# Ledger of designs, part 101: designed miniproteins, single chains, continued (2)

Each design is a single chain, and the fold is of that chain. pLDDT is the mean over its residues in the fold that is shown.

## One batch from the design tools (miniprotein)

Design m7721
Fold by ESMFold2-Fast:
Structure m7721 (fold): chain A 74 residues (1-74)
Amino acid sequence: FGAAAALGKIGDERAVEPLIKALKDESPLVRFAAAGALGKIGDERAVEPLKKLLEHEDPRVRNAARKALEWIGE
């Protein structure tokens, strides 16, 4: 992932697990923010958690998950 460091993504890899946990947070705003961040990082580990968010009751959370999956290439 040396090339990812040039794009500022190397530090974001350590954020992937906390962000995946944040997708299950009680706050819809936290879920929304975590989905957006995971989409920008583009880590495949986020794909399944983000797909589950497409079923969320809040349209804003669903839209964030959809955009994040598009950024990852799913």
Scores: mean pLDDT 69

Design m7722
Fold by ESMFold2-Fast:
Structure m7722 (fold): chain A 60 residues (1-60)
Amino acid sequence: VGLKARVIEDFEAKKPEELSLKKGDEVEILEVVDDEYVLVRNLKTGEEGLVPKKVLEEID
């Protein structure tokens, strides 16, 4: 999926499936997993993982 988002607040991974992100990072949304989490790829590192939807803002 070609949707891009920007991280609007820092997130620290607490589980192996989660990805830590810093405010200002850009990610690609790969999958909407549930009402709270999305699977993303960090565009700088190529790392993938689950993050809360609330820390992301979709960018055009």
Scores: mean pLDDT 81

Design m7723
Fold by ESMFold2-Fast:
Structure m7723 (fold): chain A 60 residues (1-60)
Amino acid sequence: SLLERLREAARALGLEAEAEEFIARYKAETDPRKQAQLYTALALRIAGAAFDQGLEMPET
């Protein structure tokens, strides 16, 4: 799933704790629009960390 790929990317960047917190909020959210916002926020956080570290991210 897309969430699992984000979790794997976050783990590679040392962000596994932050990713698990976002995933927990995502699973608890019932509004699809807010779920999309949470997903986007996590994806941008991971992308920013990867860019700052000069690492390539696997495609999701």
Scores: mean pLDDT 76

Design m7724
Fold by ESMFold2-Fast:
Structure m7724 (fold): chain A 75 residues (1-75)
Amino acid sequence: SLLEKIKELNKKFSEKIKQAEKARDAGDVETAKKYSEEALKIFKEALDLMVEAGIITPEEAERAYKLIKERLEKL
C-alpha cells in the first residue's frame, strides 16, 4: 500500500519533469518553473512517505530534497 503510493508519486514526478523540460525547450520559462515547483512538491511527498516507511532517515530525505531542488533550479 505505502510502496504503491511511493511508486505512483515517482511516476507523477517523472511526468512533471518531462513537462518542465518541454516548456523550457519551447522557451516558456514561466510554465517550466510551474512544473518544476509541482515536481518538487510531489518529490517531497514521496520522501515523507519513505521516511514513514523506514526506507530513509529524515536527514537523508532533507539532503535528497535539497539536491533535487538545486538541480531543478539549474535546469
Scores: mean pLDDT 87

Design m7725
Fold by ESMFold2-Fast:
Structure m7725 (fold): chain A 60 residues (1-60)
Amino acid sequence: LSPEEDAEIALEIVRRMAEKYGTPEQVERFKKRIEEARKLPPDERLAVATELSQELEAYR
C-alpha cells in the first residue's frame, strides 16, 4: 500500500468517525481540517488523521 493510499484511507476513517460521534459543528470543523490535511505530504496527512482520531475518542 502506497503512503498516499494509506493517508487517504486514514482520513476517510476519521471523516466517518466524526460524522458518527461528532455534533454538526464538530463535523464541519473536522471536515475543514481534513481538507487542509490533503494539501500536505502523505506522512504529514497520516499524522493529522491520527491526531483527529484521538480528538474524536475524547468526544464519545
Scores: mean pLDDT 76

Design m7726
Fold by ESMFold2-Fast:
Structure m7726 (fold): chain A 72 residues (1-72)
Amino acid sequence: MKLHFDSAEAALRAGKALLERGEELEAKGDTELAKELYEQAVSAYERALELDPDHEEARENKERAEEKLKKL
């Protein structure tokens, strides 16, 4: 589905916010909530890539979130 560039950017921003919150919870030892937030971040980045497949920043951040999930 082709949408506005702002739609992909909104999804990217949502993913980044979820990733940052996940990192904060992981640092506090709340691994279960951190995992849930990382999974939501991956979904947000996947949505950004559906809207803009060439969005390099979304791809890089998705990989980072997936790596964090593999380490949990």
Scores: mean pLDDT 80

Design m7728
Fold by ESMFold2-Fast:
Structure m7728 (fold): chain A 89 residues (1-89)
Amino acid sequence: LIEDLEKLKKGVEAAKEAAEAGDYELAATISRLLAKDAESTGDEEVIKTVVPLLEKAAEAARAGDGEAAVKYLEEAERKITELIEKLKK
């Protein structure tokens, strides 16, 4: 799970960079794939917290709302970091 979350975090960073660069199609595609990867972890907390944020980021990017896309990606990154810290205990 920690390895999966670290991989998700790197993916979120890539999606955020794409959104900040104005490549909303790439940001939406990465965010959508990350949401599926997060769901595939089978972890209840990841599914309840991270997946909805990634889905919202993908939708915002598809709508051309870069500010909202970056905001949701930053929230997802924060949640992933919290979960990694919790699991390291």
Scores: mean pLDDT 80

Design m7729
Fold by ESMFold2-Fast:
Structure m7729 (fold): chain A 58 residues (1-58)
Amino acid sequence: MEEVKEVYEKYEEKLRKIIKENKYDIKKVLKEAVPILEKEGVEKDVAEKTVGYILEKE
């Protein structure tokens, strides 16, 4: 959970934009956001959990 919170804080603006552009469609958001986070050095599992964490807070 600590790692998820740190990734959330660093990429919150980028992830919120992707979520809004995809109208909160979890499947589409994961397909776009996870590869972006992986490119930034985030592990796939952490990236997926971070996207879920933001969606859950909305």
Scores: mean pLDDT 77

Design m7730
Fold by ESMFold2-Fast:
Structure m7730 (fold): chain A 96 residues (1-96)
Amino acid sequence: MSFEELLKKAKEYIAKAKEALKKGDIDAAIEHLKKAIKLAMKALDLEPKSKEVLELLEEAVRLADEVAEKFPDNFEAQVLVGIARIVLGVAKLISK
């Protein structure tokens, strides 16, 4: 899969996660966020200094925080925000 394909699919999953969150579908929101982060990590592996991947990961962290805040008793949501923050931190270190 090309960098452009990974970035496009990751953005599509972010959009799906936002839509699921608006509908209160936590399982769908978590699953779409997990897929977006996985695709963003693959894109980062191909283009380690990509500003677009950094911006995408920052948006994923914001969404993960919102899901975790709305569903404080959901263990997977709490774990996902931690993973998203770690991935963003690594991406920022690589971008130096």
Scores: mean pLDDT 84

Design m7731
Fold by ESMFold2-Fast:
Structure m7731 (fold): chain A 66 residues (1-66)
Amino acid sequence: NADKLFEEGKKTKNAKLYTQAGYRYLEEGDYDKAIEAFKAALEIDPNNKAARFYLGLAETKKYLKS
């Protein structure tokens, strides 16, 4: 699950696990947690184009969510 991936990313300092958590949070519609996950991935790997793109997508979806 997304929370497990996020916690594993935090424990292991692994940008890939944070990015995977972000994708799962996006699928679940939890845009706040998706944003946090992609930001955490970018703290480790600031040049990750996928994480930057999906961060923007998550922020946009959060803004449009009623």
Scores: mean pLDDT 84

Design m7732
Fold by ESMFold2-Fast:
Structure m7732 (fold): chain A 107 residues (1-107)
Amino acid sequence: MTDEQLRDHLIRAGISQATADELIRNKASPEEIRELLLENEVARLREALANTTAPNTPDNVHTELVTARVRLARLLLSRGADPALMEALERATTAEEQRALLDELLP
């Protein structure tokens, strides 16, 4: 990916131009970029949920938030070298199990 393509991608994902330029200038790793994008997606989804009055909260937004949090948790665990927590997250088949693990990893 070129620096121009990366900048465009980050800005479209909701990252500011100043932050995108800093990441490019500092030659941020693909993992650091993925982490920032996932953190921004989680923050955006949390904000959307906070601003939506139940029962008008779309079920898909809750699902997207859980999915984004799982992706962020997996990325952080892969860097933190805790194979037991990574394996537990991969084995979590119910939304309740996933939520419990996510609340432990991403308070």
Scores: mean pLDDT 66

Design m7733
Fold by ESMFold2-Fast:
Structure m7733 (fold): chain A 80 residues (1-80)
Amino acid sequence: SKEEYEKKKKEAAKRVEELLKKGDFEKAKELAVKAVKEAPSPEEAFELANELMDIAQELVSDEEYQELAIEVYKVVEEKE
């Protein structure tokens, strides 16, 4: 259901934030990509990608931010 997806989205966002705060960028990137791939629609994938990038903006370097953005938005584009 949409409510179950919203809960999973919130849990994924929290875990990505936790991994980024821990400095585990590669695991955070893998989880972010997986969560966006598992989104039920292109619109939900785009919304989740934006939420994850907002979290990352405060927690990662500009270089890591760019790398993460490329990977998650590529998945959004592939969901057309």
Scores: mean pLDDT 84

Design m7734
Fold by ESMFold2-Fast:
Structure m7734 (fold): chain A 60 residues (1-60)
Amino acid sequence: MEDLKEEGERIRKAAEAKGLTVDQLARALGVSKDELEAFLNGEKEPTEEQRRRLRAVLGE
């Protein structure tokens, strides 16, 4: 996933498929809701560590 917008959309769909709200996902990752919203919208690139946490939480 090289495109930030595509990455954000995939994360959002994976979270929705698991029934996770934005607030619950933000808590699980240890990030603010605003920071998570920026990732989901492709406005901010997650760090490699945050990407690993996302994959762990979403089961990818």
Scores: mean pLDDT 78

Design m7735
Fold by ESMFold2-Fast:
Structure m7735 (fold): chain A 65 residues (1-65)
Amino acid sequence: SAEELLEKGKEAFEAGDYLTALIYYGQALKITNFKDKETLENAGKVAEAAGLKEEAKGLYERAKE
């Protein structure tokens, strides 16, 4: 479920495993068709922490839609 993916993503982010966090948040976003603004913002923060600046920008821009 999306809730399980968000929990795993949060655990990975708190552990500093940014790539694993992005994988789980990315799967949760795909399930919600990229419409959950809170998940988009959190995924953007993780991408930024991982050094993925362009991906983070795209996630933040979609959160503003």
Scores: mean pLDDT 81

Design m7736
Fold by ESMFold2-Fast:
Structure m7736 (fold): chain A 98 residues (1-98)
Amino acid sequence: MEEKRKEEEEKERAEKLREELEKKVEEFEKKIEELKNSEKSEENKKKAKELAEEARKKALEFAKELSKLELPLDPRLIGLILRLIGLSIEAELLAKEY
């Protein structure tokens, strides 16, 4: 009985982590698109750099949380973390264009 309960709890944690990751990816995608459509200014360059740092930090935080799960690695969670890393690179490149 205890083993089945632990598997259900771990699955619930993985699902919550996926939902939080999806929300963060969507938030960063919107912010990057807003910056791409914004005027090239020192303020927007700073915002792009800060966004790149925040996205990298969040990717690392989610990777650490994923490493705490005893379940087999979910390719969806890995894909979302990689997408977040991609967004951080995109924001850094955007900052260099200003």
Scores: mean pLDDT 78

Design m7737
Fold by ESMFold2-Fast:
Structure m7737 (fold): chain A 66 residues (1-66)
Amino acid sequence: SKEEAIELARRAEEEGLPVGIVVEGNRVTVTVGDEEVVVEFESREEAIEFARELVREYPTAVLEEV
């Protein structure tokens, strides 16, 4: 869920861990170490908007749009 993705990114920031964010089609995958959360959206536009908002909130995160 979006909430789980946000929580994973927040915990990573608190722990000083790198966050990877990948947008593939209408899916956003948030990865921290060996943990990942996948969120599926109705459109690629919504997925991109969510991923970019996460990077704005957690600017040390690395975003890849494929």
Scores: mean pLDDT 83

Design m7738
Fold by ESMFold2-Fast:
Structure m7738 (fold): chain A 60 residues (1-60)
Amino acid sequence: MLKENEKQLVADLYLAVANVLRKHGDLEGAKESYEKALEIDPDNEAARKALEEVQRELAR
């Protein structure tokens, strides 16, 4: 069970990792990390927007 303060820290960490993966072209890894950030903090606008962009890039 995560405390509120740790919840936001973990979500922010997943967002940071996802951004690094996306920058290196690992769109699938980035997608997974953004989804995990949103599972922990569903109101994270940055993660939501980034996930939408990554899903668009993965669209054929």
Scores: mean pLDDT 79

Design m7739
Fold by ESMFold2-Fast:
Parts: C-alpha cells; structure tokens; sequence
Structure m7739 (fold): chain A 60 residues (1-60)
C-alpha cells in the first residue's frame, strides 16, 4: 500500500468514526500497518496528517 492509499483510507475511516475512542483505535492500527509497509519518513508524515485530522474532529 502506498502513502497516498493509506492517507485516503485513514481520512475515510476517521470521517465514518463516531467517537474519539474509535479515532484513536484507527490511529493505532494505521501506525502498526505503516510501520510494516512504509518508510520511516512516510510513516511520520502519515502520523502528522492523522494528528491534524484528530484535532479537526475535536473542534467539531
């Protein structure tokens, strides 16, 4: 899976999530998957993007 595919999938899953607990579980799942499939740089970039999406959810 590419960085772009991970980013699209995580955005969709966070959009569908109903609670912060679900979003944190999504973050943990993607962290583990990215650690196996992406470079360290791509993983860090993905995690920063996920953190931005979580902050936007908290403001909603």
Amino acid sequence: MTYEEFLEEVKKKIDEAKTLKEINQIKMDFYERAAKELTGEERNKLMKEIDKLIEEFKKS
Scores: mean pLDDT 81

Design m7740
Fold by ESMFold2-Fast:
Structure m7740 (fold): chain A 80 residues (1-80)
Amino acid sequence: SAETKEKAKKILEEFLQKAREIGKEYQEKLAAGEDPEEVLKETAERGIELLEEALARMPKEDKELIAKLEELIAEVKKAQ
């Protein structure tokens, strides 16, 4: 539905904005001389948390899309 698409668009826009903020903080911490390995772990954790929050807010009308996003999150967690 149009309402479902609009809700999904807003969630995606909020996700992308927060992801950009995390990316900027990552660059700033590296420039400040923080441990690259520690900064990467913290950034990855925040990114996964943000992605899980976005998924939880997504409309459940598209079961295939939700299933693919859950699979992606599981793969990212396994890669850590």
Scores: mean pLDDT 76

Design m7741
Fold by ESMFold2-Fast:
Structure m7741 (fold): chain A 74 residues (1-74)
Amino acid sequence: TEAAVRAALEALRALPAEEREALRARLAAVAEEGERTGDWEAAEERALALLVEALRRAGAGEAGEAVAAALRAA
């Protein structure tokens, strides 16, 4: 998982600034929705899906899936 986390962070850092900002805004919107509805389980799943999709587009989809699986197991 440490190797997967490192690969995911490196891929995210390599994303264009515009893509990183868009991802940040989308994650903030998911957090806001979770706060409004109180459904943090659904919010967490949406956030993980967004992260995996961003990492897949960055060429690190396998690392993203591994990180999501580890977080779901915790």
Scores: mean pLDDT 75

Design m7742
Fold by ESMFold2-Fast:
Structure m7742 (fold): chain A 61 residues (1-61)
Amino acid sequence: SLVEEVQKRLEELGIKAKVVEVETTDPAGVTHRSLLVKVDENATEEEILKANEIAAEAQRR
């Protein structure tokens, strides 16, 4: 799954984060899925940017 793929990439980079898939249904009944990355509060600005970059890239598939 995308969650597992992003989580694995973050772990390989030493970035502490929790990846969650969020599912929302619009008024027309269409289900949308997105990834939410919760980076550890002790993470550097560079780690936060990299984590969001990886999640955005995975979501483009």
Scores: mean pLDDT 77

Design m7743
Fold by ESMFold2-Fast:
Structure m7743 (fold): chain A 72 residues (1-72)
Amino acid sequence: GLEELKEEVRRAAEEAAAFLRERGLDELAEEVLRRTREVLERIETENLGAEGTLRALQEVLDYIREAVRAAE
């Protein structure tokens, strides 16, 4: 469900930040964590509905994955 996807997004952001910091990309790590936090806060405060929440979570997860790929 959406709560499981939120946990996946949180975990992905934390793992990505750790990976990026190991590569000396501290500013990118902070950006990944910041964008993830902003998306999760928006979901909580703006009441996007199920479809809007799903889309927002998928978009930030794609961003996290792309940041990791760019650093490889």
Scores: mean pLDDT 85

Design m7744
Fold by ESMFold2-Fast:
Structure m7744 (fold): chain A 60 residues (1-60)
Amino acid sequence: MEKEIEKEIDEAMALMYASLGKLFKDPEAYYEAAKIAEKAGNLELAEELREEGKKLEEEL
C-alpha cells in the first residue's frame, strides 16, 4: 500500500520534470525524469522519457 503510493508520487514527479524539459527545451530534465520513473519501477515510462530527451537533444 505505502509502496504503491510512493510509486505514484515518483511517477508524478517524473511527469513534472518532463513538462519542465518540454517548456525549457532541456534534455537533462527528461533524463532526470526517466531516472525517477525507473526508480518507481515504470521502465516503459522511463524509456519513453529517454527517447524524448534524445529527440530534443538532436533538435537543439
Scores: mean pLDDT 78

Design m7745
Fold by ESMFold2-Fast:
Structure m7745 (fold): chain A 73 residues (1-73)
Amino acid sequence: SALLERARELLEEARRLIELGRKLLEEGKVKEGIGAILRGIGDALEALILAEKLKDDPEAQELIKEARELLGE
């Protein structure tokens, strides 16, 4: 499914951006760090929305769980 692949790509992007943001915050780059984290949160939310459209797919269920964990749920 193209939606499932897109959700997976967004979740991978979200993880990279959140990790980058945390690293930037450790370096004292507060604006850049917060910006990266917010972009990552946005990608994780979009991935969650797309995966929830495919809720009967076991792979989509895993993406939903991972996205929720990344969002602190």
Scores: mean pLDDT 86

Design m7746
Fold by ESMFold2-Fast:
Structure m7746 (fold): chain A 58 residues (1-58)
Amino acid sequence: DQANEMIAAGKSDEEILQHFSTVNIYGISVVARLAEYEKQLKGGKSAEDILANVKARY
């Protein structure tokens, strides 16, 4: 699990989110993913919560 490997390597939650937003793993546009994550961060979601939602959906 790449997310768990990044956490173990000391990557920040924001770096992990950025990685998943740029990887077109499931055919989701990188631009659309970035916009959604930015919106959630501005809405008061933590990067950890957003990452958990990504992992739960994929």
Scores: mean pLDDT 60

Design m7747
Fold by ESMFold2-Fast:
Structure m7747 (fold): chain A 116 residues (1-116)
Amino acid sequence: MDELTQKIKDLDAEAGEALKKGDAEKATEILKELEELLRQRERIYRDVEHDEVRARIYQAQLKGVRRAREYAEKGDFKGASEEFTKTVGEQLNIVGDEVSEALAASGRSPLALATA
């Protein structure tokens, strides 16, 4: 796995934990870093790889992370978590059935999703 993808996955998990704990300062810090990495990934797919589908996925994630940060800054951790989760739904709609099937299988075995 490339270093950028691993950093995004790690920050995604850390953002979820910070939001769950209600740590506004930590959540905002992590979400800002995640925004920057997602912006870099979107730019690479748009400008270098010319992959419009992948660019749209990361653009949707970036928009969701920005909204989650805005809610976290206001102390609305429920709203932040809801906006953060919404980006997963948009990603699934773009990539189609294969990812949806993998997530359905992982719903019965959450550990399998973490190792896939």
Scores: mean pLDDT 66

Design m7748
Fold by ESMFold2-Fast:
Parts: sequence; C-alpha cells; structure tokens
Structure m7748 (fold): chain A 61 residues (1-61)
Amino acid sequence: SMEREKLRQEILDALKDKDFEESIKRLDKVLERARKLGDKETVESATLARAVVLGILEEKK
C-alpha cells in the first residue's frame, strides 16, 4: 500500500538524521503507525532500525 511505502521511506529518513534522539522519536512514530496498520514487515524493519540507532547512542556514552 502507499502508506507502507511512506513508512519505509520514513525509516530511511530517520536513519539519515544526524540527531539520533530525534531519529528514535521518528522511528517510534513509524512503529505506532505500522502496528495500527498490521504491517508486520514495517514493524520488523523499524524495530531493527531503532535497535541500531540505540546501539550508536550507547557507544557514544
């Protein structure tokens, strides 16, 4: 669906964000929307992307 394509693009945009805290917020919104749509693939992709960003934040402590 078109919404799924938009959510995928938002994941990619969030990953390009230099503000990692803002990236997490964007990915959280994608997760909420994907869960409401029942889009399992987007939920998995956003969850993985979020984990990667969190890992980067932990390394920067």
Scores: mean pLDDT 82

Design m7749
Fold by ESMFold2-Fast:
Structure m7749 (fold): chain A 56 residues (1-56)
Amino acid sequence: LTDEQARVVNRTARAALDGNLEEADKIIDEAVKKGILSPEQAERVRAAAETIAANA
């Protein structure tokens, strides 16, 4: 992961831990728009955020 990708993942994880999946989704969408994450990478990060929020 690049430093920018790592920051996006960390910010998304924090939002998910706070139960704020709307914020997590916005962080992911912005990262895709800026070219930091590919659509495939974004899908994986989104799945991880959902798992964190579900405690599963």
Scores: mean pLDDT 80

Design m7750
Fold by ESMFold2-Fast:
Structure m7750 (fold): chain A 64 residues (1-64)
Amino acid sequence: MSEELWEEVERALILIEAAVLKNEFKRQGKPEQAEKLYEEVSKLVDEGKFDEARKLIEKARQEL
């Protein structure tokens, strides 16, 4: 059994944080930005690009 648990946990955490930010952008009256953020993060995570996904989340947090 290969121990891929950390990768699954990181994927889940990234998606959870993206969902929280999406909700915050919606509350700030920025639904277009909310939609783009979640779609881009989901795509990066699906492609295994966790570092790029995390960087996008960090940048989005600074825009709030």
Scores: mean pLDDT 80

Design m7751
Fold by ESMFold2-Fast:
Structure m7751 (fold): chain A 80 residues (1-80)
Amino acid sequence: PLTPEERAELAALLREVGDYLLKFQKAIDEGNYEEAIKILKEMIEKLRERRPSLSPALQAVADGIIATLEEQLKRAEELL
């Protein structure tokens, strides 16, 4: 069970990830694969930088998101 503070932190994290995924999808829809790759790399880097300050439960969530974004990055690179 997360504390109220951790839940707020998680909600903020998920909103930030969601915003980046919308930017990524827009770049893909426009055929701008270079921009899509840039967006994914930026989000992965930001999550990695934030990870050490998160609780263990939120670190596990961040790890899962990073793994998913890294998989998307590899797929996007195949389109260039």
Scores: mean pLDDT 82

Design m7752
Fold by ESMFold2-Fast:
Parts: C-alpha cells; structure tokens; sequence
Structure m7752 (fold): chain A 62 residues (1-62)
C-alpha cells in the first residue's frame, strides 16, 4: 500500500540521517494528493523518536 511504502521511505531516510529525503517525501506526497501516505510519513518519524522531522513534514503537508 502507499502507506507501507511511505513508512519504509521515512524509516530508510531517517536511519541514514537524511532529513532532506524524509521531508522531500512529504512534499512528493502533498503534490500527489496522497494524504494517507503523508500521514504515514509523519507517524513513522514520530515512532522513530524524530519529533522535529515529523513536525516539519506535518507543516509541509498543510
């Protein structure tokens, strides 16, 4: 599902320390109108303890 793909993308980017890739994925989800994927990206970052990146992605998705 798009949600599983989004979670995998966020996890991989953050494990690599690539915050720009994680935020870029949120921008891509917004452009695609993928609301479920966007929420999954934010949730994955929070589950990994990266609240700052989660909050930035949430703002991008507004």
Amino acid sequence: SSEETARAVARKALEAGDRDAAVGAARAAKLAGDRAGGRALVEAAREMGDEETAEEMRRVLE
Scores: mean pLDDT 84

Design m7753
Fold by ESMFold2-Fast:
Structure m7753 (fold): chain A 80 residues (1-80)
Amino acid sequence: KEEEEKLKKEKEKEREEAIKLTAEALRAIGELIDAELAGDEEKAKKYEEEIKKLLEEIKKKEKEVKKKEEERKKKKEELE
């Protein structure tokens, strides 16, 4: 049961970080839209770069989660 608690904490941390990144990305998207509507190309480029970085980080975390899920599925099947 100790391992279960550790896994829960790790998942919660990863979720919190993913949520924060998603919130930052959403805010950056909003800023990007505002900048484009205002015709501010410099701000638009700045936010596009921030969005790209945030999306890359989110993708990396998604891949990590998927890998963990696949490994867990294999363990469950082998546990027979």
Scores: mean pLDDT 74

Design m7754
Fold by ESMFold2-Fast:
Formats: structure tokens, sequence, C-alpha cells
Structure m7754 (fold): chain A 85 residues (1-85)
């Protein structure tokens, strides 16, 4: 169904966002703040795209809220990295 396709696309984007966030952590520990910020910006963008697909697929509000919280956390970390650079 369309909902199953949207959910599968959202799940792929969530996995990519998680991978980008982990890569950003690695870059931060290496002192590569510019790369860390770019990867965190990518993660936030992917999380927002996944949220829109999940909403279209009829995901419950609790799931959308969890994705929104993940995006907020990534933005907070990005701002902390920028302040450290």
Amino acid sequence: SMAQQLRAQADALLREADAKARQAGDAYHQGDYDTAIRLLDDAVRLLRQARDLLRQAGAPQSVLDQVDEAARRAQQIRDQVRAAA
C-alpha cells in the first residue's frame, strides 16, 4: 500500500539520519567541527523528511513527537559544536 511505501521510505531516512549523527560524533571527537556541523544539519533535514512521510502514512502523534524530539536534540548538539568551533 501507499502507507507501507511511505513508512519504508521514512524508516530508511531515520536510519540515514542516525548514521549521520554518529558520523558527526566521530568528526567532533577528531576536532573536525565543520564536518560535524554539516553532518548534523544533514541529520536534521533527514529527520524532518521522515516526519513528513510518517505523518502522510498516518503514524500516531507519539511517533511524530519522538522524531521532532530527535531533530531538536540534533539541533542543540549542532549549536554546541558551533559554539566550540
Scores: mean pLDDT 91

Design m7755
Fold by ESMFold2-Fast:
Structure m7755 (fold): chain A 63 residues (1-63)
Amino acid sequence: SVMDENALISEYAKKIYEAPSEEERQKLLDEVKETYGEEFAEQVLKAIKVIENGRADVAARAA
């Protein structure tokens, strides 16, 4: 279902965003692309950008 797919996208986006290094981020992204395909990986990348923007807003408010 659409909700199930969105949950997976969010989970992978969070996992990649929280990865300790750029190398680990790239490895996880490559794994997603191999397992679910390019379109799914692109949705995950978009979700990562949303998380990153949210983090920037929270940091700005906390400063």
Scores: mean pLDDT 74

Design m7756
Fold by ESMFold2-Fast:
Structure m7756 (fold): chain A 83 residues (1-83)
Amino acid sequence: TSELITKGAQYLAKKDYEKAKEYFEKALKLEPSAGTYYMLGQAYFELEKYEEAKEYLEKALKLDPKNEIAKENLKKVEEKLKK
């Protein structure tokens, strides 16, 4: 799973958001965690799929309520959904 997350993050950095999403979805199916939910939320945000991004970020925060970065990103997603 760590390898899948690393590959997803590399594609995210290259702005290949569809490939990033695919790798994070594979990671999530093997090991659901706050981190994998968070990374999927980021990939969906970059794809401008804000409703899906919100869903995954909320799931990440439910598993790890102390994640300040996920809270900040959720606020950004909610701002996009209001506009």
Scores: mean pLDDT 82

Design m7757
Fold by ESMFold2-Fast:
Structure m7757 (fold): chain A 93 residues (1-93)
Amino acid sequence: MSYREKGEALPKEVQEEAERLVEEARRRVEEVARRAEEEIPKIKDPEERRKIAARVAAARLLVVAAEISLSLGDYETAREEAEAALELAEELE
């Protein structure tokens, strides 16, 4: 498996990139979730509160899924799940 056709991404590099992205996603999602939890009680619209809470929950679930994929050696799925978690975290910033 290679993310670069030139063969510069060896299997070990794929694993190391997945591990790095999962760790980054976990840290960023936790920081964003903490800030969102402080802001949710200040939101007067119940629909907006539910929307933000649902996005935080989805981002956290993607981090958990990425960690599980990583533990199973599915580095491609772990990377994709971590990237999806980072995208949701960015929407919450």
Scores: mean pLDDT 79

Design m7758
Fold by ESMFold2-Fast:
Structure m7758 (fold): chain A 56 residues (1-56)
Amino acid sequence: GPVEEQLRQVEAAAVRGLALGRPEEAIAELRRIYDASTDPEVRAAARRAIESLEAL
């Protein structure tokens, strides 16, 4: 469903950020997903991904 698709988008963005060595671009995309989503699971996943990338 839409939530599962958004969770996959969060994971894909984080993985691409790491693989391409562009964590700042991935963080910006994840922040957009966080701001656009009303689903608490999607928002939590995006926030955790941002925190992980910011810790690099």
Scores: mean pLDDT 80

